Designed miniproteins, single chains. Designs and how they scored, part 57

Each design is a single chain, and the fold is of that chain. pLDDT is the mean over its residues in the fold that is shown.

## One batch from the design tools (miniprotein)

Design m1963
Fold by ESMFold2-Fast:
Parts: sequence; C-alpha cells; structure tokens
Structure m1963 (fold): chain A 81 residues (1-81)
Amino acid sequence: KVREILESLSEEEKEKLLEEARAKIAEAARQGDASDEALAYVLLGNLLVEILEKKKAEVELSEEEKELKKKAEEVILKKFE
C-alpha cells in the first residue's frame, strides 16, 4: 500500500516528498489544523523518515555501532579487572 509506493520512489523523490510533508505539517500546526489530512501528512512524514533513515543508517549505523561497541567493551573490560 502506501509504504510499498514510497519504497518504490527514488531517493530524491522520497526526500522531496518528505520536505513537502514537513512543510504541510508545519502549516497545519500553525493553523491549529488537526484534520485527518494533517494527520495523514504526519504519518507520511514518519514513514519517509523511517525509510530514508534506515537506508542512510545502514552505513552510518555501522560506524556508530563500532564506536559504541568499542566503548562498551572498554567499560566491560575495566569492570573485569
């Protein structure tokens, strides 16, 4: 459904759609609009962030995971005096 359609878009199209969703959410918030349409844009934005962050994080998460693993191992080793 919606997620499948979003995943089929190019990364550029996903980023553009995310920017559009963010702009519409900000406008709805400014107007105090809590309509189903505004909520749909919130959902769309969250799904796009999840998809884009997941793809971006596949490389960056590896580096952060390595740094966090190193630090965690150092803390554990220090406790094993």
Scores: mean pLDDT 60

Design m1964
Fold by ESMFold2-Fast:
Structure m1964 (fold): chain A 100 residues (1-100)
Amino acid sequence: MLEEARRAGRELVEAARRGDVEGLRRAADRLVELAKSGDPEVIDTAVEALAAALDVARTAEQLRVLRRALMEVLKVEKDLDRILRLIGLILRAIGLILDL
């Protein structure tokens, strides 16, 4: 599970860097499904990957995919500090979309 999350995270960041919206969506969906396990290490891996993907995303469509994935991960998070971080990342994604 954690190794699958790490692989999906790497695929997410690479798809974001390439402007590959379909690859980004597939990797994001996989990370969201893995995060539903409630495993803190898997959720941490998903959050780090989504944050890294936001740093390299180039299109409004990529940012919309990442925002949706962040919102889905937020639904399964129980730790307040991680919830606040996820909210911050969602607001950052919205800001980046508005700046386009």
Scores: mean pLDDT 85

Design m1965
Fold by ESMFold2-Fast:
Structure m1965 (fold): chain A 67 residues (1-67)
Amino acid sequence: MLTPEEIAGLVWALEHEDPSVRRGAAEVIAANPEAWEQARPHLERLAKESPDPEVRRIARETLERLG
């Protein structure tokens, strides 16, 4: 079970410089429904506002997996 602090860390990791860290964070969020409510507004923000097109794409793909 993920804590709110762990979920916040995963959301932060979506913006990490290392693509493997970003991918891992997205996978963990998608695999853990308890994270979805907390992560969703941050994923929506990243999908619209991130300066990195890769971060915008991973956020959009993660939102699609969440439904």
Scores: mean pLDDT 82

Design m1966
Fold by ESMFold2-Fast:
Formats: C-alpha cells, structure tokens, sequence
Structure m1966 (fold): chain A 94 residues (1-94)
C-alpha cells in the first residue's frame, strides 16, 4: 500500500530524530509532517476510516510539539517521538 510505505518512511524519520541534534531534529520533524499530510490526502481519496485520519493527525501534531520543545525539554521531546512511533506502528497493524 502507498500509505503503508509513507507510514514506514515516517517511522524511519522519527527513529532518526532520537539520535539527532536540534537542527536535524526540527528538519526531520518537518519531513514527518509533510509525509503525514501526503498520507492524509491519500487516505481521504481512498475513503479511509475517520479513526485512521485522527491517529495520523495526532502523529503530525506530536512531531510538531516535539520539535518545539526539543531545546527546552529534550527528554519530553524524545518521549513524544517514541509515542508517535508507537501510534504509527498501531496504524500499520490495521
């Protein structure tokens, strides 16, 4: 599935964020958000369940929040990234 390929790519980027400095972390988070928007577009076109759209939205917002707090609270930023990975893995099981 093209959507599953995008979700797996998002997981790869999120995993890279866990070892990234602040600049790379923010850049990778922006890439995750862009992929989430593309996945959302494809899900809408395929009339996917609203629950998938909701969870994908949570992943995007979580990545954005992690980027915003990385400099001030790197531990919480890392925890947010790990939560986003878990949500994407959950979506892939559906």
Amino acid sequence: SPIDELLRRMIELLERMLSADVAEFKKLADEVVDLAREAHRLLVQQNAPISLLFLLGVVGSTATLAAKIKETNPKLAEENVKSAIELLEYILKR
Scores: mean pLDDT 88

Design m1967
Fold by ESMFold2-Fast:
Formats: sequence, structure tokens, C-alpha cells
Structure m1967 (fold): chain A 88 residues (1-88)
Amino acid sequence: AIEEALKELREAAAESLPLLSDPETREAAERLAAAKTVEELREVVEEVAKRLVEKALKEGKLDPEEVLKKAEEQLKEFDKLLEELEKK
């Protein structure tokens, strides 16, 4: 269950990474892969989402709405994985 959750979150994070191409965002994705508990996974995902929003606003290079949309999709996928784990 957690191995599958890690894989799916890792894939979602990887899809968001091309928007920034930042070493910090890559590091966050690696930390997400290393997380062993659902609570740790949620904390990392929330940190990544917050960082994406702050970077989009600060640098003005990315569309803040597109970055927010990607972060929201990532969080939604994580919530979906949590719900599936609870049903088992």
C-alpha cells in the first residue's frame, strides 16, 4: 500500500517538476520518495505545494494559476491515495 502510494505521489511530483526545474523541488520529490508514513508524505507534499506557489509569485516566470493548479492536483491525488488506504 505505502509503496504504491509513494510511487503514485512520486509520479505526480515528477509531472510538476518540469514547471520549475529547480534543484530544491527535485530534493523535495526525493524526500517524498524517502517518506515512510502517510503523515510524512502529506507534510512533504504540502511543503512542495507551498514552495511552488511562493516561487511562481516571487519570480514571475511561471503563471501562478498554473502552478497552483498543478499543486492542487498533486494534493488531490495524495488525498485520493489516503482514502484508498483507509478503505482497505
Scores: mean pLDDT 63

Design m1968
Fold by ESMFold2-Fast:
Order: structure tokens, then sequence, then C-alpha cells
Structure m1968 (fold): chain A 80 residues (1-80)
């Protein structure tokens, strides 16, 4: 995944979270990865990834979208 693709995924996770909460963010991540990248995640793997991104987002107010994209990349590498 490129940095731009990771940034877009982070944006979609955050948008889904603020629209429908944690469960919606998990669903959005799984659907986007499956549809656009052919990556199949279990619900547990997706929950872990979403939690990592949201934890960093709320714990570090200075975090940029690039920082969150890096958190997403590391989380994907851990679960895949």
Amino acid sequence: LTLEQLKRLVTEILKAFFTGGFEEAVRALRELLRREFGIELSEEQAREIVEAVLDHFFDDPSATLEDLAEVLREALERVL
C-alpha cells in the first residue's frame, strides 16, 4: 500500500467512526481492503487495526494524517 492509499484508508476509518462508531469503522476498513486491495481481514484483525489507529488519534493531538497512515501500515504488517 502506498502512503496516499494508507492516508485515504485512515480518512475513511475516521469518517466511519464519527458517523457510526467503532463497529462502523471496523466494517468500513474490512469492506475497503477487500474491495480495493483484495485483502481479507478477520473481524478480530480489523478491530485490532481500527483500535490502534483510533488510540493514536485520541492519544496524540499533534498526530498528522501521515503519522496515522504509518500506524495503520504497522498494524496491517502485524496482523497479516
Scores: mean pLDDT 87

Design m1969
Fold by ESMFold2-Fast:
Structure m1969 (fold): chain A 89 residues (1-89)
Amino acid sequence: GPVLSEEEKEEALRLASRAVAAGLDDALARQLATLAMQHPEGLTAEQLVEQLGLSPARARAAVAALDVDGDGVISPAEAALLLAGLELQ
């Protein structure tokens, strides 16, 4: 797998912890991250409802937890960090 710096590992673990706190299990978090990495424009809460079958409340919680820059979408970069954090747990 990719070699991460210590700072990147800490960011990845924080993002994975936020996903768990938002109610995402490991399998769902990995599906979300993989989907977001395929969307260079970023994933919205509406797309999470349509693509992964999340309830609107869960989709909004997931975006809020993973959208660390506040742009309202989950970027491919945020998704890559989430996947790395899930592998480090």
Scores: mean pLDDT 79

Design m1970
Fold by ESMFold2-Fast:
Structure m1970 (fold): chain A 119 residues (1-119)
Amino acid sequence: ATKEEVINIVKKALDEFQKRAVEIVKELLPDLTPEQLEIVEQAIKRARDLAYKVAEKAINEGKTVEEALKQAFAVASLILRYTLLELGVPEEKIYQVLNRFSEAALELSKKAIEEVKKK
């Protein structure tokens, strides 16, 4: 695979993570107001955009897809954690949300790594 093909596969994984993250938040935090949910959805989108830059930089520096995604998801999780803390979500609920995010990130990382190996 070319570097551009690898970057596109990684970005696709991050786009899918954005969709799953919104679904997880709606499932686990049903008491969020529409305005609070909008804030979280915008934070998830911003986290994805920053994760794109982190992953692209890592790949351009010669890091593996696994390393690039690990760095990208770490930054995304940090942004999402602080957003939920600022909205007053209890720490225990934040832990549950972040655990579900980690499971989704692991699944999407495995899929992306497999797709890169086939090219």
Scores: mean pLDDT 87

Design m1971
Fold by ESMFold2-Fast:
Structure m1971 (fold): chain A 85 residues (1-85)
Amino acid sequence: LSPAEQAVGVIVKDVSDALMNRPTLSSKERAGLTKVVDTALDGVEQGLSVDEIVERMEQVIRDMGLDNISIVEVDGVPRIEVEEP
């Protein structure tokens, strides 16, 4: 697996976990997390770098106004962080 494929695999797992296990997520937040995953997978398909994929995911978060959702770096790996409202 490429570094981008590995990083996106982590993002997909984080989003899947949030959607399955966090009943406090609004419909807007759920739609936004789905859009983030779609954006990450599209970035891998296009051959983008990890940094370029992160920039596109952050743009989706900004455009949708997802104030409690962020992308953080943990041990050099991009992770999805969801804060309680």
Scores: mean pLDDT 83

Design m1972
Fold by ESMFold2-Fast:
Structure m1972 (fold): chain A 56 residues (1-56)
Amino acid sequence: GDKELGDAAFREGTRATILTGEPLSLEESGRLGGEAMGVAPEVGARAARKARDAGL
């Protein structure tokens, strides 16, 4: 579901940040996580935005 996609994308984005040493925004982290999961970067970015909105 969307929640699990957002969580997984965020987790993968965090791992990528640690591996690359590059500071990433929430959306950029989501894009990278989405790519790592084999989905379009836009899907990861959207999931990251939804996660942020859910945190509000």
Scores: mean pLDDT 68

Design m1973
Fold by ESMFold2-Fast:
Structure m1973 (fold): chain A 80 residues (1-80)
Amino acid sequence: SRGERLLAGLKEQSELDKAGYEYYKMKRDPQGKPAYEAFKQALEDIKAADPEKGAVLSEKFEKIERYGEKAARDDEGLAA
């Protein structure tokens, strides 16, 4: 589920903020580790099958990671 949302975020820019928040939750939640690893493996499989598409998706993933980090900081800032 979380991995599916993350892949959707990589395909659709409009879902990027949602994907970033889900990535943040997945990365920080020990129970989210299997979904995180499955997502990373799926990205590597795509890169192996289509290096050009894989490069674009990797760039989008870097944006999702930055959005996730921003969401984490914003959440902590709002809680303070």
Scores: mean pLDDT 61

Design m1974
Fold by ESMFold2-Fast:
Structure m1974 (fold): chain A 79 residues (1-79)
Amino acid sequence: MEKVVLSAEVDPKDEADMEKVKALLKEAQELAAQGIEVTVNITITSNEAVAELESLGLKPGTYSQTSGLVTINVTVKPA
């Protein structure tokens, strides 16, 4: 079973970082469609911008999608 880990450190106030997150999520779904197990690790660099990520369904936590092939971990960087 192939496994891929994708990681990003993200400031939700930076449009380029938000586009990077969208690209990583798209890549994870494309890999999962090929039967590849994907773990996506997203580290948020600002506690104040969690609401921006909620609009994308990315609250802090761990999520499983696509019959367990995609695992998304969203963490907030400690102060």
Scores: mean pLDDT 72

Design m1975
Fold by ESMFold2-Fast:
Structure m1975 (fold): chain A 52 residues (1-52)
Amino acid sequence: MALTPLQRAIEELRAEGVSDDAIIAAMDHLRARGEPLTPERLRAEARKLQEQ
């Protein structure tokens, strides 16, 4: 089954060792700031949170 761009971003983050908790937190942070949930923004935010 073909992945959506957003699902592909999630799988890429998991492959990099980013936790599901960090990915969920990234989505919540983007929503709280009123920023659109795009693959690019999700990758950036989740990677930033994982570094903490």
Scores: mean pLDDT 79

Design m1976
Fold by ESMFold2-Fast:
Formats: sequence, structure tokens, C-alpha cells
Structure m1976 (fold): chain A 61 residues (1-61)
Amino acid sequence: AAAPAVPDVPPGGKITPPLSKEEIEARRDKIRATLREAGLLTPEVDANLDDAFALQYEKAK
């Protein structure tokens, strides 16, 4: 049994408005191109990037 004896504060503090599907795709493409140019686009990074944007993309129906 846990007692809520501490004040709860959201970890972010800044709320970004939801993006449209086109905006999300364009943003992902830009990040991907930047990572590729920097030589940081590995299979792991590519998969992680896709996964992160997939969640946002689904929310932006």
C-alpha cells in the first residue's frame, strides 16, 4: 500500500500540438536524411526512428 505523500508534477511541462500525417512524414524524412548524411543511420537507429514516428503517425489519424 503506497501513500501519495509527494506532489505530482508532469515531467515535461511543455505540450506540443498534434501534427498532421503529412507533417509527421516530412519530419521523419528530414531526420532520416540528416542521420544518413552524418553517417549515424544504422539499422538500429533506423528501426528506432521508424518505431517512434509510427506511434505519432497512428495518433495523427
Scores: mean pLDDT 68

Design m1977
Fold by ESMFold2-Fast:
Structure m1977 (fold): chain A 85 residues (1-85)
Amino acid sequence: SGKIFQIIQRLIKKIDEIDPDLASQEQQKFQQMQQQYAQGLISDKDLISFALEVANKLGALLTKKGKTDEARKILKDLWKEISEN
C-alpha cells in the first residue's frame, strides 16, 4: 500500500542524514521491491518485513550516536502504524 511505501521512504531519508552510503544501498533495494510489488511478486508482508529491517538499521545508527530516545520513538511509531493499518 502507499502508506508502507511512505514509511520506508521516510526511514531511508533518516538513514541518509547519518550514513548516505547505507541509505543509497537501501534505496536501491527499495526500488527493486517496488518493481517486484507492482509485478505481484511480493506482498504487503514482504514490504512490512523490509520496513522493519530498515528501521532496525536506523535504530542501530541512532543508538551509536547516543540518540537512544529517537531510536525508540522510530520503532514505536513504526509498530503503531503497522498494527493500526
Scores: mean pLDDT 85

Design m1978
Fold by ESMFold2-Fast:
Structure m1978 (fold): chain A 87 residues (1-87)
Amino acid sequence: SADIQARIAELDAQIDALKAQLAAETDPLAKRRLAEEIFYLGSLRSLELLRLQGKLDDAEFAELEAAVRAQHAARMAELAAQAAAAA
């Protein structure tokens, strides 16, 4: 649908912006955080693409999106703790 295609385009724009930030970043912890954000948005993009192709229904999409978001939150919390310890 047009809505799913718009979400994929928004994710692509966010990923491109984060990749540009990662290329300019010199701090190792900030690089790890940016790499995790890129991976997370890439995972969401993959789910949106599968939904667009009719390979995931809305319920399957919602469950997988929730799992991806939970995994991302846990990894970001660990990176934030490492950054705080290094400061």
Scores: mean pLDDT 89

Design m1979
Fold by ESMFold2-Fast:
Structure m1979 (fold): chain A 62 residues (1-62)
Amino acid sequence: MSEEEIEQKARLLAKYYGIPEEAAREALRMRLEGASDDEIIAWLQREYGLTRAQAEEILGLF
């Protein structure tokens, strides 16, 4: 996935789900760097109050 594509998806997720664009972008980059899905999901739930389904949607756009 291209960096521009990641940025566009992060903007869409931020607008639709009301999360910070940076959070979506960081989650997607963490996955590319080999972080576990469960770790990223837990981080998003703790820091931004997202549901598991919302966190999975962010990761599922890969």
Scores: mean pLDDT 75

Design m1980
Fold by ESMFold2-Fast:
Structure m1980 (fold): chain A 66 residues (1-66)
Amino acid sequence: MQRLYTALVRDKNGNLVAQATASTARDAARAALKEAREKGYKEVHLEVRDQDGTLLGEGWVDLEAF
């Protein structure tokens, strides 16, 4: 049974600006951050969860450095 991972990207005001789901946490995070960059965001909060909703990692990401 393949696990699914969800990445949620929010702006400084807490608004959801991008999200992605993938078979790996890394692919979910990369897809969501790429979407936020394409929308013109520079600094975002990334949150990655597994299929059970467990928080695996979170933090602020500077998309200009990414």
Scores: mean pLDDT 81

Design m1981
Fold by ESMFold2-Fast:
Structure m1981 (fold): chain A 88 residues (1-88)
Amino acid sequence: SLEEKKQEIIKALNEIIERVKRYLERNPDGKLPDELKGEIITQLEVLKKEYPEFKDIFDEAIERIKQAKTYEDVIKVLNEAIEKVKKS
């Protein structure tokens, strides 16, 4: 169902957020690693392929993460993506 797909996406996005938070805790110098950005983009592209109904939400999140400079920027983008999934 559409509701089950939303719950799976929200779970996956929250898992990414928790990974970003763990990186911040281990590396509190404030510099967002390009490797972490690339990994998150890859994970969002996988979600986009699995849930094409939410393609626009993932496309927007990917583009915004490409422009992100801080861990906080990434967390904000992912939380906003969760809100958009809930409202769709």
Scores: mean pLDDT 88

Design m1982
Fold by ESMFold2-Fast:
Structure m1982 (fold): chain A 87 residues (1-87)
Amino acid sequence: MKKKVLFVYRTEEERELAEERAREIEELDPNVETSLQFVEDARDLLIPLDTEVVVAPEDLLAQIGPIAGVVLLPLTASPEEVLEALK
């Protein structure tokens, strides 16, 4: 079963960073499935079932708060940091 990571973005710059990191992560571990979601604010966020890690802008993470069973990481997190969070 593939491990699921959700990348969240609000701007074109954040989208480019999210796409780059998602690609790098999938290249490092083929058992990871990444998805990207556009949101205008934290209220629009929809977390797919079985998501293990959510990667989002730090200010958005502060608005979301802690989620049971999900690791929250900033968009500045390295591919290696995301993979470590999946352990």
Scores: mean pLDDT 83

Design m1983
Fold by ESMFold2-Fast:
Structure m1983 (fold): chain A 80 residues (1-80)
Amino acid sequence: MEDYEKAVEAAKKGDVDSAVKYAEKLIQQGRYEEAAEVLEMVIEKNPNYTQAWELLAYTYKKLGRLDEAKEYFKKASELS
């Protein structure tokens, strides 16, 4: 619970680095839907944050949403 709340608060404040750090913790905990929500907020604030696109691709792959994962991975590759 606290990691998700901290991630959302960081993303709302534009602290994308902290938001991504908490999203990674959510992924490690298997909380993929909450991690995706946070990472989507990061992309809205900073669409050039390559790591957020890579983590979104990984997260959607874990959720079994392979077509979306492939699209996010391509976006990350384009920004590299």
Scores: mean pLDDT 84

Design m1984
Fold by ESMFold2-Fast:
Structure m1984 (fold): chain A 71 residues (1-71)
Amino acid sequence: STAAKVAELEANPDDVELLTEYWLEVLSKIPFEEAKKLLEETIEKAPEPFKEAARKVLEELKKNGTKPLSS
């Protein structure tokens, strides 16, 4: 559950994998454009490991929310 992921993040705040799973669960529930804006701001402004986690979540959300583009 999302609550369990939050508890694990509190115990392991530098764990990129847990950050990625937590943000994916949370941000997949909001509109794609809003999630994209938040993730792009995180990539620009946040320190590691948050940038890496945000990049992974954004890639996954783009895969699910964007029509297939060739090349």
Scores: mean pLDDT 69

Design m1985
Fold by ESMFold2-Fast:
Structure m1985 (fold): chain A 105 residues (1-105)
Amino acid sequence: MAAVRAASLEIVDSIPLEKLGATVIAIELYDRGEVPEEYKELAEKTRKYVEQAAESLRAGDAENARKLFEKATELGKKVADYLGIPKEELRKRGEVVKDAIRDAA
């Protein structure tokens, strides 16, 4: 558990807050059915890459997890940009996500 958390924090700390926040918002909107049809495939791929990154971390492959999470955050940022979500809102959500991961004991 401790090694997975250390790797998760290192990966998250390497990612800009706005990309991290964009990824979480994109997945939340996708799960709520609030993503327009034209962007649903992009949002679905974002979610799948996050799930694959988590699986790689649990398997002990931090390098593969980092690469998958980088792909997820690039796609999540594109979804957020298409939806016109303000950069400041993305950064605030990213800070909440980082704090939640740090506070997880």
Scores: mean pLDDT 79

Design m1986
Fold by ESMFold2-Fast:
Structure m1986 (fold): chain A 81 residues (1-81)
Amino acid sequence: MPPLTLLVRATVELADGTVHTSEFRVVESGLTLTLTLDAGEDAVLTELTVLDEDGRELARASGVVLKKGETTTITLPLAPP
C-alpha cells in the first residue's frame, strides 16, 4: 500500500483516576500498525483510535492493561483506505 499518515488518539486512565489523552501522527505503509508502549506506572488504555487523513476510523482498541516497568505491544489490523 502507499504510505498513509495516520492519527493515533489514545486515552489512558491511571490507578488514581487521572485521565490522559494523547494524539500523535504515524506514517505506515502496511496493513498492520504495531504500537509499543512503555508504562511508567500501572494504567489502563481505555480507548485507542487510528484515523486516516480524512478522519476515517481504520482501527480501534480498548481495555488494554499497562503494567509499570513493562513493555506492552499492540498489533492492530488496518482497514484498507
Scores: mean pLDDT 76

Design m1987
Fold by ESMFold2-Fast:
Structure m1987 (fold): chain A 110 residues (1-110)
Amino acid sequence: MKEEIIERLRELAEQAGKLADDAFKKYTEKGYYAESFYVRNLLLKARKHLREAAEAVEKGDYETAIKHVQEALENLRKVAENSTDPDVRKQAEELAKQAEEILKELEKLK
């Protein structure tokens, strides 16, 4: 269980990072430079928080892990709600859903 949650958090962080790169390229190619930096910044913050959550779980600090997953979820939701590109929105929505599932599992562990 603990190892599975850590792996899922790390995988989700990698997916957020990949989406950050893909979205940045897509928006810059369209000339939406401000949006490219905004979306990338949110996704990279989500990645950082998911990585820090995984480290907190590894140390048995579930309260800190929950806070980091909540921060990641907020950043992912902002991308899902505000991105103009439908594929970027859909991917961010799926990542947010996965973060919500992990959050519920962490809350059961206290």
Scores: mean pLDDT 89

Design m1988
Fold by ESMFold2-Fast:
Structure m1988 (fold): chain A 76 residues (1-76)
Amino acid sequence: MSEIVIERIGENTYSVTYTNRPGKLEVLASSSISDELKEKLVKTALENTPKDAKEVILTLKVEGDKVTVVKIDEIK
């Protein structure tokens, strides 16, 4: 299955790891992350991940309702 792992790495900064595997998308996030925030982070990660990438780590910053991509690291 494809997997998204969300981890809080700063006050308003999150690490989102996307792993492209066959099957359904699974999303894993700390219980401290609200469902609304989780959905925004997942959407931003998917919109900024190359479709052919096997693994990508995105660093996202949240300011109010806005999610900004700070860094994208592709793992091959």
Scores: mean pLDDT 78

Design m1989
Fold by ESMFold2-Fast:
Structure m1989 (fold): chain A 94 residues (1-94)
Amino acid sequence: SSEEEAALKELLARIREILQQYLDGKLSLEEAKERIEEEFERFKEENPELDQEKVDRMKASWLAFLDEVGTLPEAEARRAVAALAQLLDQEIAE
């Protein structure tokens, strides 16, 4: 629904801000991961009418991606997060 799409875009915008804080050196990757997990839990609490299993799968996918990024050398991890942030900018703008 349009309401579900709007709520998901707000979640993605909050995640995008967390990724920017990592890129700015304000958060470690581990701290960014923890904040993203907290944002998904808040989103679930604030939107109980949405498919909670679908939201949990999205959360799991995000956390798994960040875990993989955490195995990369710092320069490659930063490039991967920057690329993802750019994709999110396009997704949020549409």
Scores: mean pLDDT 86

Design m1990
Fold by ESMFold2-Fast:
Structure m1990 (fold): chain A 85 residues (1-85)
Amino acid sequence: ADYEKAKAIIDEGFKRGLTSEEIARRLKEAGIPKDAVIKAAVDNGRTGVATELLEESDFEKFQDYLLEALEKDGYNPEAIKKRRE
């Protein structure tokens, strides 16, 4: 439910030409848990929306979701991680 609601708001926002910041604001107003928002944004290639909501404590979880999404698309997570270093 929360994930699907987050995805719907993200998809509508980009269809309407809204910025990642404005979409992130709407997600906060909708009361969607941060974890569901970050996962929905990463899974749908909208990482900019996730970064607007990140605090330092969220970075590791965001990176894990990003690597998982890339692995599902056929990328090696370890190779992607090394490229960031």
Scores: mean pLDDT 70

Design m1991
Fold by ESMFold2-Fast:
Structure m1991 (fold): chain A 79 residues (1-79)
Amino acid sequence: MVTEEQLIAVLRELKEEFPEYSEVLEELIALVESLRGEPMEVVLRELEKKILEYVKEGKLSPEFAQALVARIQALLAAA
């Protein structure tokens, strides 16, 4: 099963790869940490909502938001 620790690890890796989005990625990590113990489906729903809000605010490009969602979906996909 995918854990919150694995999801946070992916977000931390993206923060290292894309330092221009580090502030947004840190806020997403904090969101995942705050949702520990919730079903993974709830965590993912809240992450998607927050990512869309950041795109609307101009803090994330739509291109990067799509790449971020794709990386998360790849983690969740069965190997």
Scores: mean pLDDT 79

Design m1992
Fold by ESMFold2-Fast:
Structure m1992 (fold): chain A 82 residues (1-82)
Amino acid sequence: SVEEKIEILKQIARLVKKYNIPLEDVANIIHKFTGLDPETIRRILERLINGEPLTDEEVEAISKIPLDKLEKAYLYILMLYG
């Protein structure tokens, strides 16, 4: 579901904030796994880091991501930084 994908992105946002990971680097990793535009990913992560609500356009973009690919991106980020 889109809620599961948003929760994974929130977990990634928490890692970014905790370990001070460059946002561009994380966006590029998620792009490689999911095919979503890196700038769109960067804006989504920035909103989540700041506790801001996602826009309808961002929620729609997230809904189109395969869950398995987003999970793989998350595990890869954990491997590199966690």
Scores: mean pLDDT 89

Design m1993
Fold by ESMFold2-Fast:
Structure m1993 (fold): chain A 55 residues (1-55)
Amino acid sequence: SSALEAAVAELRAAGVPVAELERVAAGQMTPDQTTMRVVARYGVSVRDLLPLLRA
C-alpha cells in the first residue's frame, strides 16, 4: 500500500536501522519517537513494514 511505502521511506530517511525495527517487532525494545510517529501517521505497524524494509 502507499501508506506502507511512505512509512518505509520516512524510516529510511530518518536512519532507523532495520535491526532495531526487528527488535521492536519482536517486543525486545521500545520504539523510538520517530518510529512511533511514523506508525501513528500512516496507521501501520512495524511488523507490516519489515517485509518492505528487508527488500
Scores: mean pLDDT 82

Design m1994
Fold by ESMFold2-Fast:
Structure m1994 (fold): chain A 76 residues (1-76)
Amino acid sequence: SEKEEAKKRLEELVAEIRRLQAEADALVAQGQQNGWTPEQLARLQALAERIRALAREAAEIARKYGLMEYLEKLLA
């Protein structure tokens, strides 16, 4: 069903958000220990922008299919 496909897409989006957040957390840890490079700051900004875009897509899908509670459980 369209709703089951939407659930699968939300799971994929949340998994990607978590992967990118882990990368961002690792970059922050490196910057705090070794100092910041312009390349690291640019990568951190790019990661933040991509996470926001994926979160927006997830919220739009969740609203369209009445899956806001499901999305909240995935993010918990």
Scores: mean pLDDT 89

Design m1995
Fold by ESMFold2-Fast:
Parts: structure tokens; sequence; C-alpha cells
Structure m1995 (fold): chain A 87 residues (1-87)
């Protein structure tokens, strides 16, 4: 389904970002799979891409500037969702 394809693309980008940041493979897979499941569930529940993007933007705003790794992960999620929306 389109929701599964969207969730997988975002999870793949999160996986790449975590590997670049030096996280171990077990942690990378756990986080990427959690993000995939969350996005899939939200889209299956009828949430729009715009609603999902706004949710992650709010999470990013709450983290503050010192949470560098978490900010990069959320930025990767947001950028990937925005790219999918533009296609």
Amino acid sequence: SEAEEIAQKVADKVRETLRELGYEERTVEAIANAVRSEILEELAAGKSLDELIERYKKELERLGESATDERKILEAIIETLEEIKES
C-alpha cells in the first residue's frame, strides 16, 4: 500500500541517519522499525501527510538545541515526508 511505501522510505532514511551518527545496528533497527510502525499506524488511521509532518515538527521544537542526534533524526523524518508530499 502507499502507507507501507511511505513508512518504509522514512524508516530507511532514519536507518541511514542513525548509522552515520555511529549507532550500533541493533539500536538502528529498533528505532527505524519503531518509526516505520508509528508512521504506518498514523496513516492507516487516516492522518494526512500534513498532519504527520506537523506532529514531527512539534516534537523537534520541544527537543531544544542541545539534542543534536534526536534533532537530526526528526529532521530526516520531516524532510522525507515533505519530499514524498511534493512527488
Scores: mean pLDDT 87

Design m1996
Fold by ESMFold2-Fast:
Structure m1996 (fold): chain A 85 residues (1-85)
Amino acid sequence: HHMLEPPDSLEELIEKIKELYEKGVPADRIASLARQYIMSLTKDPEKGRKLADEVADKIRSLLEQGKLDEAIETLKKAYEEAKKM
């Protein structure tokens, strides 16, 4: 199994998500990338895991529906929440 590695910044992650979506990478793999990034930002492992799981599920669902812009908005909101933890 090859795991996708998240980039170091939110801007790079957004560009990577757009690139992967355009290339037809499965939504669950893209959502896993976002999950890993959100987890890397949080200092509270319990709250961080809950937020990361919730945002990954939401992003996966939105990408499966073709709602790329809404998936990116979800990621941006999760990023702001993670920074406050």
Scores: mean pLDDT 81

Design m1997
Fold by ESMFold2-Fast:
Structure m1997 (fold): chain A 82 residues (1-82)
Amino acid sequence: LSPELQAEVDLGVAMLAAAVVKVSTERTEELSEEELEEGRKLIERAKAILEAVRDQVSPEQVAAGEALIEEAEEALKEAEEK
């Protein structure tokens, strides 16, 4: 894959990870401490991927990725504070 195509694939994987964390957190009434920790690791990884590919993808894709990561991070934080 070209670096540009690889960046798009990586961003897609990061967005999917964030979406999974958000949906799982929203639909699960009780999350174990281990599940919360795995969610945090997935969000950190997604953030790292987004920063790595920021210059190689469109601004619209960056904004969409940032929005999904923020939503997942907020959902996870709310679940932790419950």
Scores: mean pLDDT 78

